# Designed miniproteins, single chains, continued (4), part 69

Each design is a single chain, and the fold is of that chain. pLDDT is the mean over its residues in the fold that is shown.

## One batch from the design tools (miniprotein)

Design m14384
Fold by ESMFold2-Fast:
Structure m14384 (fold): chain A 108 residues (1-108)
Amino acid sequence: SVEEFRAAVGRMLDNLRGGLAELEALVKDPTASEKEIARQKTIVTSGLTLHALHARLLGRQTGLPDQGERIADVLLQAADQMSTLTPQQAIDVLRQALAELEALRAEL
C-alpha cells in the first residue's frame, strides 16, 4: 500500500540520519583517523545504494513505479556525489538529499 511505502521511506530516512550523525561525529573528532572517516562515508554511500534498490522495488509493489524511481534517483545521485567529495562536502550533500527525500515522502 501507499502507506507501507511512506513508512518504508521513513525508515530509510531514519537509517540515513543515523549514518549522517556518525559521520558528523567522526569529522568533529580530532582523534578520528582518515580511515575511520572514509569507512563511515563508504557505509553511508553503500546504504544509499541499497535504499535506492529497495525504493524501486517498493514503487513496483505499490503501483507507484515513478515515485520509486524519483526516490532512487535522489539516493543514487547523493551516493555518486559523496564518493568524490571531502567529508564535510559529503555531509552537506547528504543533508540536501535527506530534505529532498522528506519532500518526496510527503508526496506519497
Scores: mean pLDDT 90

Design m14385
Fold by ESMFold2-Fast:
Structure m14385 (fold): chain A 96 residues (1-96)
Amino acid sequence: SLAAAFDLNGDGVADAFDVRMLLSYAGLDKSKLTVPFDPNNPENIRLVLDAVRTRDPDFLSSNTDGVLSLAEQKRLATLLGRPASKVGGTIALPAA
């Protein structure tokens, strides 16, 4: 799930800490997101992904199928300070 890409501490929950890391990187106001972060809320997901794309326009630039590739997952893990070796599998993105 998309939550796995945002789970910085590996506890199975995409929480406020994971979201703060992404928003800090992107320079966006975290007050616009719910706490705890709800990975099933499309507005929260879109806001986070838009913030990351604004900071790094090459992020997801090769994504044509709405699925995060292993390379994109590793890049996201690096941006969140998470070990890239712990990422894998298929993570679907919400529709734009």
Scores: mean pLDDT 51

Design m14386
Fold by ESMFold2-Fast:
Structure m14386 (fold): chain A 58 residues (1-58)
Amino acid sequence: ADLESKLAFYKKQAEGYKRAIEIAKENKDKYGDFLKQLEEDYKTSKANAEKLAAEIAA
């Protein structure tokens, strides 16, 4: 129930961070310093989505 909503949320967050990373890579001069944070946020959201998917499958 609630896990399905959280999974959808984290999947959308990861998608958003992935797009932000692409934009930051194109504009490294202005946003290069934010790349590390965006990559960490992306990894966290992706890991949360994978954990929730495993919980739903269990």
Scores: mean pLDDT 80

Design m14387
Fold by ESMFold2-Fast:
Structure m14387 (fold): chain A 78 residues (1-78)
Amino acid sequence: DKEEKKKEELIKKVEKITKYVLENSNLDEEEIEELELQKKGLIEKIKKSDVETAEKYFEDFLKIASEILGVSEEELLK
């Protein structure tokens, strides 16, 4: 369904952005492990939620990633 496809796209963006954060930030090993665990938790929340709630979780994640990297949310989406 189109709604499930939208959630799959959000999950792919979460994975892409998390990888970009890990490759372009000065996180230590403990911070990297925490971020990976938070990513897995976020993906499960997105899968269990409706699209509107999933989009809200994704927006909160974007803000955190933007702050960690010092780049705009729009930059992270491209």
Scores: mean pLDDT 80

Design m14388
Fold by ESMFold2-Fast:
Structure m14388 (fold): chain A 91 residues (1-91)
Amino acid sequence: ERAALEAQIAAIEAEMAPIAEEMQRLSADPSPENQRKLLELGLQLNELYRKAIAWIKEQFPDMSAEERDALAKLEALIDEREAELREQLAA
């Protein structure tokens, strides 16, 4: 079960890789437009992580307390990063 959760997270991260690569390319040529696009892509990555966590919770409703704690910590990190990105977009 733990191995299945880790495998699914790895698969989602592989789906995110092209977006991360585009973000790196935009960072190499910094303009106000590219900076805004980078923040928007960051929010897209966070949404993919949220969907992955929701899928894990749906597939493994009887997961251990340790696994639930690990997912809660990941959700907290996603929330923190989303808040930072939204603050930068508002500036």
Scores: mean pLDDT 78

Design m14389
Fold by ESMFold2-Fast:
Structure m14389 (fold): chain A 90 residues (1-90)
Amino acid sequence: SPVELAARLGRVEEAEKLVQEKKEITASDYLALGRAYERAGDYEKAIKWYEKAVELGESATAYRHLANVYRKAGKEDKAKEWEQKAKELE
């Protein structure tokens, strides 16, 4: 998707605009945007977009991304909570 391509290229602002303009947003679009912000070191925004991915559909992948970004943000208790949820979903 154009969102995933922009996110992969590190164009986080472009990817965010494409999400806002898209009629059908997928969990993969939100995960790509979360990963792009995580790579940029903006963990607060990464968490926001990963949480939106979870809202569209529960997945072990989305839960593991949340666990990893919470740990990078220094929120170990939250990281452990999401890791447990990922294991329970699989």
Scores: mean pLDDT 81

Design m14390
Fold by ESMFold2-Fast:
Structure m14390 (fold): chain A 55 residues (1-55)
Amino acid sequence: MVDLSGLSDEQRARFGAEVERFVQEGLRQGLSDEQQRQAFGELARRLAEELRREA
């Protein structure tokens, strides 16, 4: 699960920007909504964990 409650506003903004970039790239590659959701879930969990460690 993704938990952003411990992150600063700047870290949350960075998280959102990375997610947006990932979604745009997936659309360009023709990934299905389901494939994008699965890949996004993994990316979001990893990125949130890294941001929490950086805090």
Scores: mean pLDDT 69

Design m14391
Fold by ESMFold2-Fast:
Structure m14391 (fold): chain A 72 residues (1-72)
Amino acid sequence: MIDYTKPLTPEQRAEVERLTGQKVETHRDLILLTQGAALRAQPPLTPEEIMALSGLTVDEALARLRELVAAQ
């Protein structure tokens, strides 16, 4: 099972802050931020695609966040 409460590394947190201006501490915070970016993407992701983001690892979520921020 994915432990969503596990803290991100300082490097991962810095990457998210650089991409979004938002501070995150845990895997859960990163997933919620990535889902928010998916809602703001142009065009927005479908509800099914947004829900699928919750199953991503930290590295996969960071890669997806980079793509979604570029799509805004």
Scores: mean pLDDT 78

Design m14392
Fold by ESMFold2-Fast:
Structure m14392 (fold): chain A 68 residues (1-68)
Amino acid sequence: SLEVPQPRQLSPQQIQQINQVTDQIIATHARSQEEVDLFQSMKTVIIRRGGSAQDLQRAAQDWLQFQA
């Protein structure tokens, strides 16, 4: 078990939450396979950075605002 907390290290539960949010974003906003791939790429970046589901939501919202 990891006893030393690393603020950027994601738990399995956090990764699961990010995966669920990604699926929801794709289901709601993706209109093409290219957009599916884009949101999945955002997920990968967020996980690698040790970010949160909220960070993913912000990234998706920023991209959607650019498309508007």
Scores: mean pLDDT 78

Design m14393
Fold by ESMFold2-Fast:
Structure m14393 (fold): chain A 73 residues (1-73)
Amino acid sequence: MKEEYFKKIRERLLKAAENYRKQGKDEMADALEYAATNLSEEEIYRIADEALQKKGGNEAFVEEVKKLRERRA
């Protein structure tokens, strides 16, 4: 069942957000919390794949999440 795997992904995003918040990077933490709370499993994978293929890494993932958040505002 895919729900357990998605729960682990959400937990990882929330842990990353907590770590960024401890570093004073509130904007990155907010983006990761938004992804864990508001994005579907399919959306998270799509954004992660886009970040990996064209920009790579966590920073590119955060940028794509911010763009999606702004489009839905």
Scores: mean pLDDT 72

Design m14394
Fold by ESMFold2-Fast:
Structure m14394 (fold): chain A 83 residues (1-83)
Amino acid sequence: SAEARAQALANLLLAVEYQKANGLSPEETAEIVARILVEGLKEVRPDMPEEELEELYERLKAFYREALEAYEKGGRAALEAAF
């Protein structure tokens, strides 16, 4: 939906601002964001297997890294096009 797309883009832009505020690389930012999200999910869903949490961590890390690298190359327009 348009609302889901807007929310996901807003979350990506928050990750961009976090990266800028802390002087981090796309990879470093992606690792931190993915870790925070997985730990948050683990608190809400303690029933999830560790293997699934590890797989989710790797997928989220790759997703945020690619999005942040797109932003570095072409700014907001590149991020919106890649998404």
Scores: mean pLDDT 84

Design m14395
Fold by ESMFold2-Fast:
Parts: sequence; C-alpha cells; structure tokens
Structure m14395 (fold): chain A 83 residues (1-83)
Amino acid sequence: MEEEELRRKAEELREEARRSLEELERYNEKSNELDKEAQELVKEGNREEAREKLMESAEYGMLAVHHASTAVSNLREAEKLEK
C-alpha cells in the first residue's frame, strides 16, 4: 500500500478523534449543567424532576464516555498505520 494513502487514512482517523474529543467536551458540559439543575431541584424539594435531570445527566455522561472510547480507538488505529 502506498505510504501517502496510509498517511491520509491516519490523518482522517486523527480528525475523527478530534471531533470525538469535541463531542466529549460538549456532552460533559451538558451532563454537568443537568447535574447542577438537579442539585437545585433537590434543595427545592422537587425530587421527581431532580431524578429526571440526574438521569439525563447520566445519559450525557455515557455519551461522553462513548466519544472518549471512539477517540482512543481512532488514535490507536492511526498509530498502527504510521508504523
């Protein structure tokens, strides 16, 4: 396989990893925001709405973990293509 093609594939994987890291940050921010909203709802005694916000926060947290895993996988594949 041509070295230029391998390098291009590695660069594409690094770009995908970069986008996954951006999504990781975005979902972590949403998760933290929802957690803060849930804490305020607990103080107000609104436990049902607080629980819903905590579940949404956990869902965004899981999406963040998924994007982190995707970024790591793509970076590892890029490294293999360069060696």
Scores: mean pLDDT 85

Design m14396
Fold by ESMFold2-Fast:
Structure m14396 (fold): chain A 97 residues (1-97)
Amino acid sequence: SELKRKGAIYTVAGNLWFVAAIELARLGYPAAEVQQAVDDALASFRKAIEYFKKAGDEEGLKETIEIARRNADLLAPYDPQGAARLKAEIEKLEKEY
């Protein structure tokens, strides 16, 4: 399915932006740059969820949410406030399903 492929692509994009956020935080870049990478990750995960929802792919939805949660936990040692914000946004997305 085209929709499932798009969901997978945006999940990968979201994960890469989270990795960028962790590296920026670890290297001591300004909080604004870390937050921009976090925002880009969230935008990608929202698109992934929209595509999986349109495709009726419950497994893709669950996997995407789990990846986002794991990444928030990985960010926590470097940016606790950013990690907390990520978890709050993920909880909002999960409550829609």
Scores: mean pLDDT 82

Design m14397
Fold by ESMFold2-Fast:
Structure m14397 (fold): chain A 82 residues (1-82)
Amino acid sequence: SMSEVQERYNELSRELAEAKTQEEKLRYARELFRLVAEYYKSKGYSDEEIEEALRRGGELLAEELGIPREELERVIEEVMKE
């Protein structure tokens, strides 16, 4: 359900915010992107629409957490191939 997805999103977001290393941040970001992608796929969004949304969110996340944009782009590409 949407409530369950929101709960997991909040948990992953907290873990991401508490992460101390770039490796940990990228790991939690990957799980978060996977959750979001799976949710929107279940709603009938196209892969192209989902990828675009994840890229926009990834740009904001990179700026906020100091993660290189190129590394988040790579993570998004890998998630979309699953």
Scores: mean pLDDT 83

Design m14398
Fold by ESMFold2-Fast:
Structure m14398 (fold): chain A 75 residues (1-75)
Amino acid sequence: LEEEKKRMAELIKKSAERLIEQGRNVDYAKKALEAAKQGKIGEAEVYLDLARSTPEEIKKRLEEEKKAQEIFNKL
């Protein structure tokens, strides 16, 4: 149903734009937005779910990236 796909795409776009505005998981939110614009609803939902990842997972990623950067700068 084309109308249903359009409605889902609009909801995903709004959710992704909200996450981007909040500065939350911007990379995944942008990917979700692009997938929704292309009509790839399944991919958009996956990226949106990743953009909604827990704060714990986000903190862990940032800490690991910071440690890697410190090690690299020390070399």
Scores: mean pLDDT 73

Design m14399
Fold by ESMFold2-Fast:
Structure m14399 (fold): chain A 73 residues (1-73)
Amino acid sequence: SMELSVLQAAATVTLSGIDFLIKLNAPKEEIQREIEELEELRRKLEEMLGPDDPFVLKLKEKIKEFKERVERM
């Protein structure tokens, strides 16, 4: 659906943005706000696609990775 495609695109852009902010050593508070937005997008996509969908699983793993990277900054 168009709605699903928009949410997938938003999640992909947000994911790329977080990776970029971490590489630039941006303020932790800014990175944490973007991770929270990605978690909300992941939750909405999980409701539509299910918990075992490959894209949903990818987002869960990336969120975990980003949280670990921010903790080490």
Scores: mean pLDDT 89

Design m14400
Fold by ESMFold2-Fast:
Structure m14400 (fold): chain A 77 residues (1-77)
Amino acid sequence: DPLIDLLLELSRQGQLVRAFAYGDAAVNVLRDGVPVEDVARSLSYFTSLPFDEALELVREAVEEMRRLIEAGELELP
């Protein structure tokens, strides 16, 4: 599963917050249509990142996930 492989690789590299942001981008934003701001607020709460930093991470994750889906490298779960 390319999404799971990506999330595991980010986790192995110690990039746990980025792994969560990528999962949130795929599942909550792109699949379920949850607003980016609401997902960022949740990520900020659970990771203790400032909201502005969480918002930028989610936005970057959404952009990258959208790119990978358009390239045929990932499918939404």
Scores: mean pLDDT 80

Design m14401
Fold by ESMFold2-Fast:
Order: structure tokens, then sequence, then C-alpha cells
Structure m14401 (fold): chain A 59 residues (1-59)
């Protein structure tokens, strides 16, 4: 439960990155949009893994 705030902050950060990726794509900055999307994908996987690890190792 101590990580609830950190998880919410991570989700908010992912949302902001998604907005930046969409903006870059709209501007034709395909390399930047692709890079931002890869960061989003990595952060989403990390967030999912952290949630699973907390649940499994909570005792």
Amino acid sequence: KEFEESLKEAEDLIERLRQQANEAATQGKTDLARYLQSLIDELEKALENVKKMIEEKKK
C-alpha cells in the first residue's frame, strides 16, 4: 500500500508520455514518436511486473 502513490505517479507519467508521443507523430517526428512509444511500452511492462511482484512477495 506504500507504493500506491508511486504507482499512480507512474501511471500519470505514462499518460503524459503518450500525449508527447501523439504530438510528435502529428508533427511528423516519427523517430521521436517511436522512441517515446518504446519508453511507454517498457514502463507499462515494468509497472505490470511491479504490481505482480508486490502481490506475490507480500506474504
Scores: mean pLDDT 77

Design m14402
Fold by ESMFold2-Fast:
Structure m14402 (fold): chain A 81 residues (1-81)
Amino acid sequence: ASEPPRDELVELVLEAIRKLVKEGRKEEAINLFLHYALVHELKPSEIEEVAKILGISPQEVLELIKKAKEEVEKKRAELEK
């Protein structure tokens, strides 16, 4: 495939969250994923894979990303003085 190296980074993140979920560390898996998603744009197939790993719907994954972005924007607004 002629895809850029960023596809390898997403696979490493997916492996890490799979391990965390298997260890019962689902909250840490969600936090790790959200940190990645805040700085990288995700493909629909990647959203579906994360949803499968977390045991939630792709729509719920998108809502988690949206809420995380809104919280970051709120924190930035609070620091704009």
Scores: mean pLDDT 77

Design m14403
Fold by ESMFold2-Fast:
Structure m14403 (fold): chain A 90 residues (1-90)
Amino acid sequence: SLLEGASKVLGKEFVESIPEGPLALGLLPKEVYEALSKKYPEGVPVSLALAVELEHEGKGEILKVLSPEEVEKITGIKMNENIAIVKILK
């Protein structure tokens, strides 16, 4: 699941600190998460808002930002927000 995948990458403590699990992880449909994870294995696809917070907290580095149009081209699904590929920092 999105929550299980994020817990493995972001750490359980971080994921447990955010409300509503997958919703707080940027409302990514399973298909979008899987397709972007396959295309960008160097990082984790999350909402740009969450990515900015992770970078501010020193927990992540934004590697790439995708517009809704770019996400639709890759996945066939149009998002209502920008999606970031984030490298998780130790």
Scores: mean pLDDT 70

Design m14404
Fold by ESMFold2-Fast:
Structure m14404 (fold): chain A 83 residues (1-83)
Amino acid sequence: SEKERLLAELEEVLREAIEEVEELLPEIEDEEKREQLRQALERARGLFAQLRAEADSLSLEELRERIERFKEGLRGLVELARK
């Protein structure tokens, strides 16, 4: 289904973002920033699981909107880790 395809694509984007942030974590000297990033990764995993669980209850348009917001959040997280 289209929803399954969109969720699978988001899962790949999430996986790539997690891998990149985890690779950068040892290079971050600021302990508070490292902890914030670790917590943000855990929140991202939880939010994805929640979105997957809610997907059947969402319209296709609502799902696309949530996915785009999620991707924006992941982009910001990766950018924060790269600084």
Scores: mean pLDDT 88

Design m14405
Fold by ESMFold2-Fast:
Structure m14405 (fold): chain A 75 residues (1-75)
Amino acid sequence: SLADEIDAVVNQLQEALANKNYEEARALLDRLRALVDRWLAQSTEPPDVIAAARAHFDALVAKLEAYIDEQQAQQ
């Protein structure tokens, strides 16, 4: 299922971050973004709930990308 794929990618992303493999982490973030877009597109939730979920996910991704950028700048 898409949920299982998302869970797998999230676990891989956590492992990449723990190993300081930031190139892999960026690729996994791109994969996660694509999977979440597909999951939200299949949602039967009200449009305002879907929009809020998308905004929340986008904010989390932006924070994580900023974290990776900061870590790579220190290398």
Scores: mean pLDDT 85

Design m14406
Fold by ESMFold2-Fast:
Structure m14406 (fold): chain A 77 residues (1-77)
Amino acid sequence: ALIEKLQALTPEQLQKLLDYVKANPQLQPEKFAIYLASTFGITVNQDLAEELLEAAQNASDVVDLKHRLLDVIARHE
C-alpha cells in the first residue's frame, strides 16, 4: 500500500525529498509525482501529488515531513 511505501522511507531518503522540494520552490505537482516515482518508486495521482507537495513545502525537518506525508495519505485511504 502507499502508506507502507511512505513509512519505509529512511531518514536519508526523507532528507533528500525535503532538500529537493526546498531547492525547487516553483515545483509543480506533475513534476513532483515523476520525482517520487523515479527516485523512490512511489506512484501517486496528480491530486495526491499536489497535497504531498504542499505538505513537503510546509515541513520544517524530516520528522515533521514524515508526519505531514503520512497525514495526507491517511486522509486518502
Scores: mean pLDDT 85

Design m14407
Fold by ESMFold2-Fast:
Formats: sequence, structure tokens, C-alpha cells
Structure m14407 (fold): chain A 109 residues (1-109)
Amino acid sequence: NPEELERQKREERQRLADKAAEERKESLEEKIEKIKEVILNDPSLSPEQKEALIELLDAIEDVINSRDKSLDELEEELQAQLKKLEEVGITPEQASEILSRASAIVDSS
């Protein structure tokens, strides 16, 4: 039943989104400026790559703080930032690695 499957997916997405939003607010929102600082001070990244990563972090902060935007609108915003990263030579996998490394540096400081 497509309607029942779609309802289950919406309920699961909402539960995961609520949990992710709570965890992000507690762990990432408080660290966003420190993560940005780590990225800006990374000598392996070009100025263009740093700018694109900061824009991605700003989009993530919008996701954490926005209750008025639909999930589709937030996904489109994040997809647009990921596309910008690819244009400056950073894959989504590399972006994830860079952000995870920056987060680990913040946690160890």
C-alpha cells in the first residue's frame, strides 16, 4: 500500500528529523563558529573551498533553526550547497570527512 508506506516514511523522517534537530542543537549549533574557524584555518583548502564549506554550515544552521521551512525546502537548500562544493572540487564524501575532522578537533579542544 503506497499511502501506508508513505505515511510510515513521513513518521520515520519526522522522528529522525526531531532527534537530529535536538542532537544538532545541543552539539553542532553551539560549535558552529568553532567548526567554521577550523575550516578557515585549514591550509589544505582553497579560499573558494572554504567559502563553500562555510555556506554549507550556514545551510545546516538554517535546518537546525528553521521550523517554518518544509523538509523539501531544506533538502533543496542543502542540495544547492552540495552542488557548489562539487563546483570547487569537493565531493559530498570529502565534505563529510572535512566536517567530521573539524568537529573532532573542536571536541578535543
Scores: mean pLDDT 76

Design m14408
Fold by ESMFold2-Fast:
Structure m14408 (fold): chain A 63 residues (1-63)
Amino acid sequence: SAAEAAARGAERAAEAGNDARGVGASMGHQKLDAGGPEEARAAAEAGRRAPDGRTAWQLAKSV
């Protein structure tokens, strides 16, 4: 259970991180100063607020 819980946590984090990286990649080009990690955090948080990670990916990609 501990290993399974850790795996689920990692999967959720990876999904949120991948979602944020998609948006951050495009915006990072514009905000090479310090937008990358900050943008990734904002997108990951938005993904967690959404009821479904895939929905968050669509919204993040639109913006």
Scores: mean pLDDT 52

Design m14409
Fold by ESMFold2-Fast:
Structure m14409 (fold): chain A 84 residues (1-84)
Amino acid sequence: LAELYREAAKIMKETKRTLDDESAVEFVKAILEGDYDKALELAENGEPDEEKAEKEAELLESLAEAIEKVEEKIEKGELSLTPP
């Protein structure tokens, strides 16, 4: 899951474009399906906004880091999803 958010952030940084709500939904679906060619095409057809794209990428990277920390804690047994 975290790797998908990092890949999405990378695409946003490389294209320097932001997506409208409809295109953003399709972009996320493409990433989740592993269709990076479609995700890149959607991102390349986005609105040019380097500042917004950078902020969105930073948010996605922050979410990826949070997910990685939770996954690491679960793996180490520091955080249990099973009731005691």
Scores: mean pLDDT 72

Design m14410
Fold by ESMFold2-Fast:
Order: C-alpha cells, then sequence, then structure tokens
Structure m14410 (fold): chain A 101 residues (1-101)
C-alpha cells in the first residue's frame, strides 16, 4: 500500500502529465469506485502515452470499463473497440464489449 507521502508525490507527477503516475492514480480512484475521477487520470495517462506504447490498450480498456460502470455504454464501446484494434486479445475489452453488444 502506498504511504500518504507516496500518494502526494504520485498526484503531483500525475498533474504534471507523467503517464505512469496518472495511470496509477486513475487505478486507485477506480478501485475506490470513483469512476469519474478515474476517467480524468486515465485520460491524462492516455494523452501522455506515445501511440506505439505497449500500455496504451490497457489504459483504453480501463477507460472503457470506467465508462461502463457509469452506464455510458456508447463511450465504453468506443474505447473497447480502440483497445482491440491495438491488442485484439485484450480480455477486459473483449468481455465487456460482449456485454454491451
Amino acid sequence: MLTDEELEELKKLAEQGIPLAAFLLGSRYYHLGKYEEAIKYFEVALKALPKDHPDRPLVLAYLGEAYYKLNKFDEAKRYFEEALKIDPNNQLAKELLKKIE
């Protein structure tokens, strides 16, 4: 578990657009059920990642799942389809897209 000091540093790095810090903070908010806040930080992570980064499909799938949790199925579907174009074997995107279809 991250210490309070590590969480504050992580938040500072995420606010500066560091993709790993933004992704970790988004994942923390997602785990707490704060899906709107999770989306904010996952979008920061996605925007900061290069198009060829191996973690891009993972961030897209988590964005889709956060939208799915908010019952925003059109947004969720778009992100899952984008994740699957990059990584056709992304299990999270495949499973949740099937539930929307």
Scores: mean pLDDT 82

Design m14411
Fold by ESMFold2-Fast:
Structure m14411 (fold): chain A 79 residues (1-79)
Amino acid sequence: SLLDQVNEILKQIEEKLLEAVEAIKRGDVERARQHLREVEELIRQLEELREQLDPETAELVDRAIEQIRKLVEKLKEQL
């Protein structure tokens, strides 16, 4: 289902964000940047799927995207 696809992408984003944080802690700037680029690609997939969701669910996904984007920017500031 569409909701299952959204949940799968959100899980992948969480995993990639954790990998980026771990890379930053190790001083592995290249690996951290790679994981953050992977997160941005997953956000694009999530933005495509949200267009097919009911308005209430789409609004929740939009808020999640906003929070993820803010976190990505904060992590980039540490590089």
Scores: mean pLDDT 89

Design m14412
Fold by ESMFold2-Fast:
Structure m14412 (fold): chain A 66 residues (1-66)
Amino acid sequence: MSREQLEKIAALVGISVSQARKMLAKLQRLGNDPTLEQLVEIAKELGIDGMQAVRFAAILKRLGVI
């Protein structure tokens, strides 16, 4: 994924590029199909709303990144 793509996705979800980068790294370490509970835990650590985390993960899955 390019930096420009990550910036656009972060803006669409309403999170910072720094938050998006950290969340992407954590999601890639968990592997495919992270649970809702795992998404909520990551969101809390990064100061992101749970629904924003779910939307971000859904976009990444559609793009084949996770």
Scores: mean pLDDT 81

Design m14413
Fold by ESMFold2-Fast:
Structure m14413 (fold): chain A 62 residues (1-62)
Amino acid sequence: MDISKLSEEELKEIAEKSGVSVSQVRTMIELLKDPNATIRSIAERSGVSQGTARRTLSLLTS
């Protein structure tokens, strides 16, 4: 997935269309870049809480 080419405006549009926050989309991108990273690391890089990062991970991996 070539998500690194998406602009901030495109990320916002995807988030609105999908019914998720821009922060959740950013969390998904960080997961795809480094799937072995800790929840804390992903949350810090995407600017979300650890709870939001954990919930987003659960939606993608379980």
Scores: mean pLDDT 70

Design m14414
Fold by ESMFold2-Fast:
Structure m14414 (fold): chain A 113 residues (1-113)
Amino acid sequence: MLGKVILSLTKEDIKEIKEIIEESMREAGFSDEEIELAKEAAENGLKEKVVLSEEELEKFLEIFYEKMEKKFGKEVAEALVEGIKYTLKRTGNALEGAFIFIKIIEITLEELE
């Protein structure tokens, strides 16, 4: 259950997950410029989008899962991959979708304080 996993995460965990997202994007073949554009789009709603093919999306999610499982274990990795996949699909496979997902988690955790 995604909600249970989110409630178990600390602010430090969220920071590490953001770093894992960026590293996974780099390993999937995205440039630092594309990653920065995606971060800016998630914050400010830019018109230009870095759109993933289905192959690029699967490659990114596989790399992200492997890194997440290593640091946080299988349950957390599965839940966050599913959540990021959902937001990526909702944005038309735009790279910004991964950062939008983490922003939603951060806002949710702040509201529970």
Scores: mean pLDDT 80

Design m14415
Fold by ESMFold2-Fast:
Structure m14415 (fold): chain A 91 residues (1-91)
Amino acid sequence: EELAEKALELGVVLGTYMANILAKEYNADPRIAAIVFASLVALDAAKRLGVPEELRPEVIKEAVQRTVDLIDAGKTLSAKEALEKVEEILK
């Protein structure tokens, strides 16, 4: 459970950061960027942290939903803020 939550939170933090950067620097669709990067990060983190395979789809789905909700709310993260949050999650 703790490992599933870490994978989810990593997906949300890095998905939000990448969506912000791609929208700002490349005029990308922030919702599409959020979906893609939250999914990829949450999946990779879940695999590396050893989250059971049967729980991974739910972790990915929740990470995507939370990241999209943050983007829709206008949430932004600087590189420093994203790094600090990642370091806190991995403790």
Scores: mean pLDDT 87

Design m14416
Fold by ESMFold2-Fast:
Formats: sequence, structure tokens, C-alpha cells
Structure m14416 (fold): chain A 60 residues (1-60)
Amino acid sequence: MEKLEQEMIRAAELLAELVAEGRVSKELARDTMDQLIDQAKKVSPELAAKLEERKREILG
């Protein structure tokens, strides 16, 4: 569980970097984060909440 949590958080960090570099649109980032959050909800509600905060930060 902990390893998967770290991998999902790292995926969100990479997505934030790609958006900041202009390599990914905010629309694609939103859809990707929504899918990641849905997967996280099946793992833990705490992980899903952390990813929802990251989504807000990425989309600004």
C-alpha cells in the first residue's frame, strides 16, 4: 500500500511538472488527476484527499 501511495503521489508531481512546462494542457491534467483520484479512492480515502489537493494546486 505505502509503495503504491508513493507511486501515485510521484505521478501527480510529474504531471504538475509537465503542466508547468506547457507539455500537458490543464484539461488533460484534470482528466488524468480525476482517473488517478478514482483509483486512489479504492486504496484509501486519505490518499484520494491528498491527490484532490494536488489537483487543485496543479490547476491553480
Scores: mean pLDDT 80

Design m14417
Fold by ESMFold2-Fast:
Structure m14417 (fold): chain A 64 residues (1-64)
Amino acid sequence: SELEELERKIEELLEELRRLSAQYQQLVAQNAPQSEIDAVLARIAEKQEELRKLVEKREELKRK
């Protein structure tokens, strides 16, 4: 079902966000170049926005 596919995508995004957060922490701890830190932060922001849209779509499907 659409709801089951949506739930799987949400779960995958949450896993990706956990990995990106861990990568961000490692880069900061290692004093990585700001460009690398900014790239990871941009990906985190992108995935957070994607997650928000999927959560909104899930809410809409549950109203039916």
Scores: mean pLDDT 86

Design m14418
Fold by ESMFold2-Fast:
Structure m14418 (fold): chain A 61 residues (1-61)
Amino acid sequence: SATDYVQGLLMGNSVKQVADILLKEGLISEEEANKAKELADQGDTVGAVDLLVEAVEKRQA
């Protein structure tokens, strides 16, 4: 699942690094990557992760 994939990446990477990886793989947009990074910078780690999971799910449908 998208959740399992994102959680797997987070075991070895920061939220910002995961956003960059997902963008490079074409699984999220540049806008979604930037929004997730902004949330992480604000300390909203949960919001950042949820955004990344939802963005990946939209592109796998």
Scores: mean pLDDT 84

Design m14419
Fold by ESMFold2-Fast:
Structure m14419 (fold): chain A 63 residues (1-63)
Amino acid sequence: ALRPLSAEDIALLREVEDPTKRSLLLRLHSRGIPVASVRHLSQAALARMLDVAVGSVRRIPVP
């Protein structure tokens, strides 16, 4: 992790009702993306941002 969570970041995370979304926000924060800038996005959008941020996951192929 690049930086510890601030008291403001913790307060913003507590306002997030969905625990899965909260976990995704924590992962994005560890990649340098502020919680405040992405907390309004859906969990699906946050998961996609993590894939883009790490550059390691490709689009899911149709079986």
Scores: mean pLDDT 67

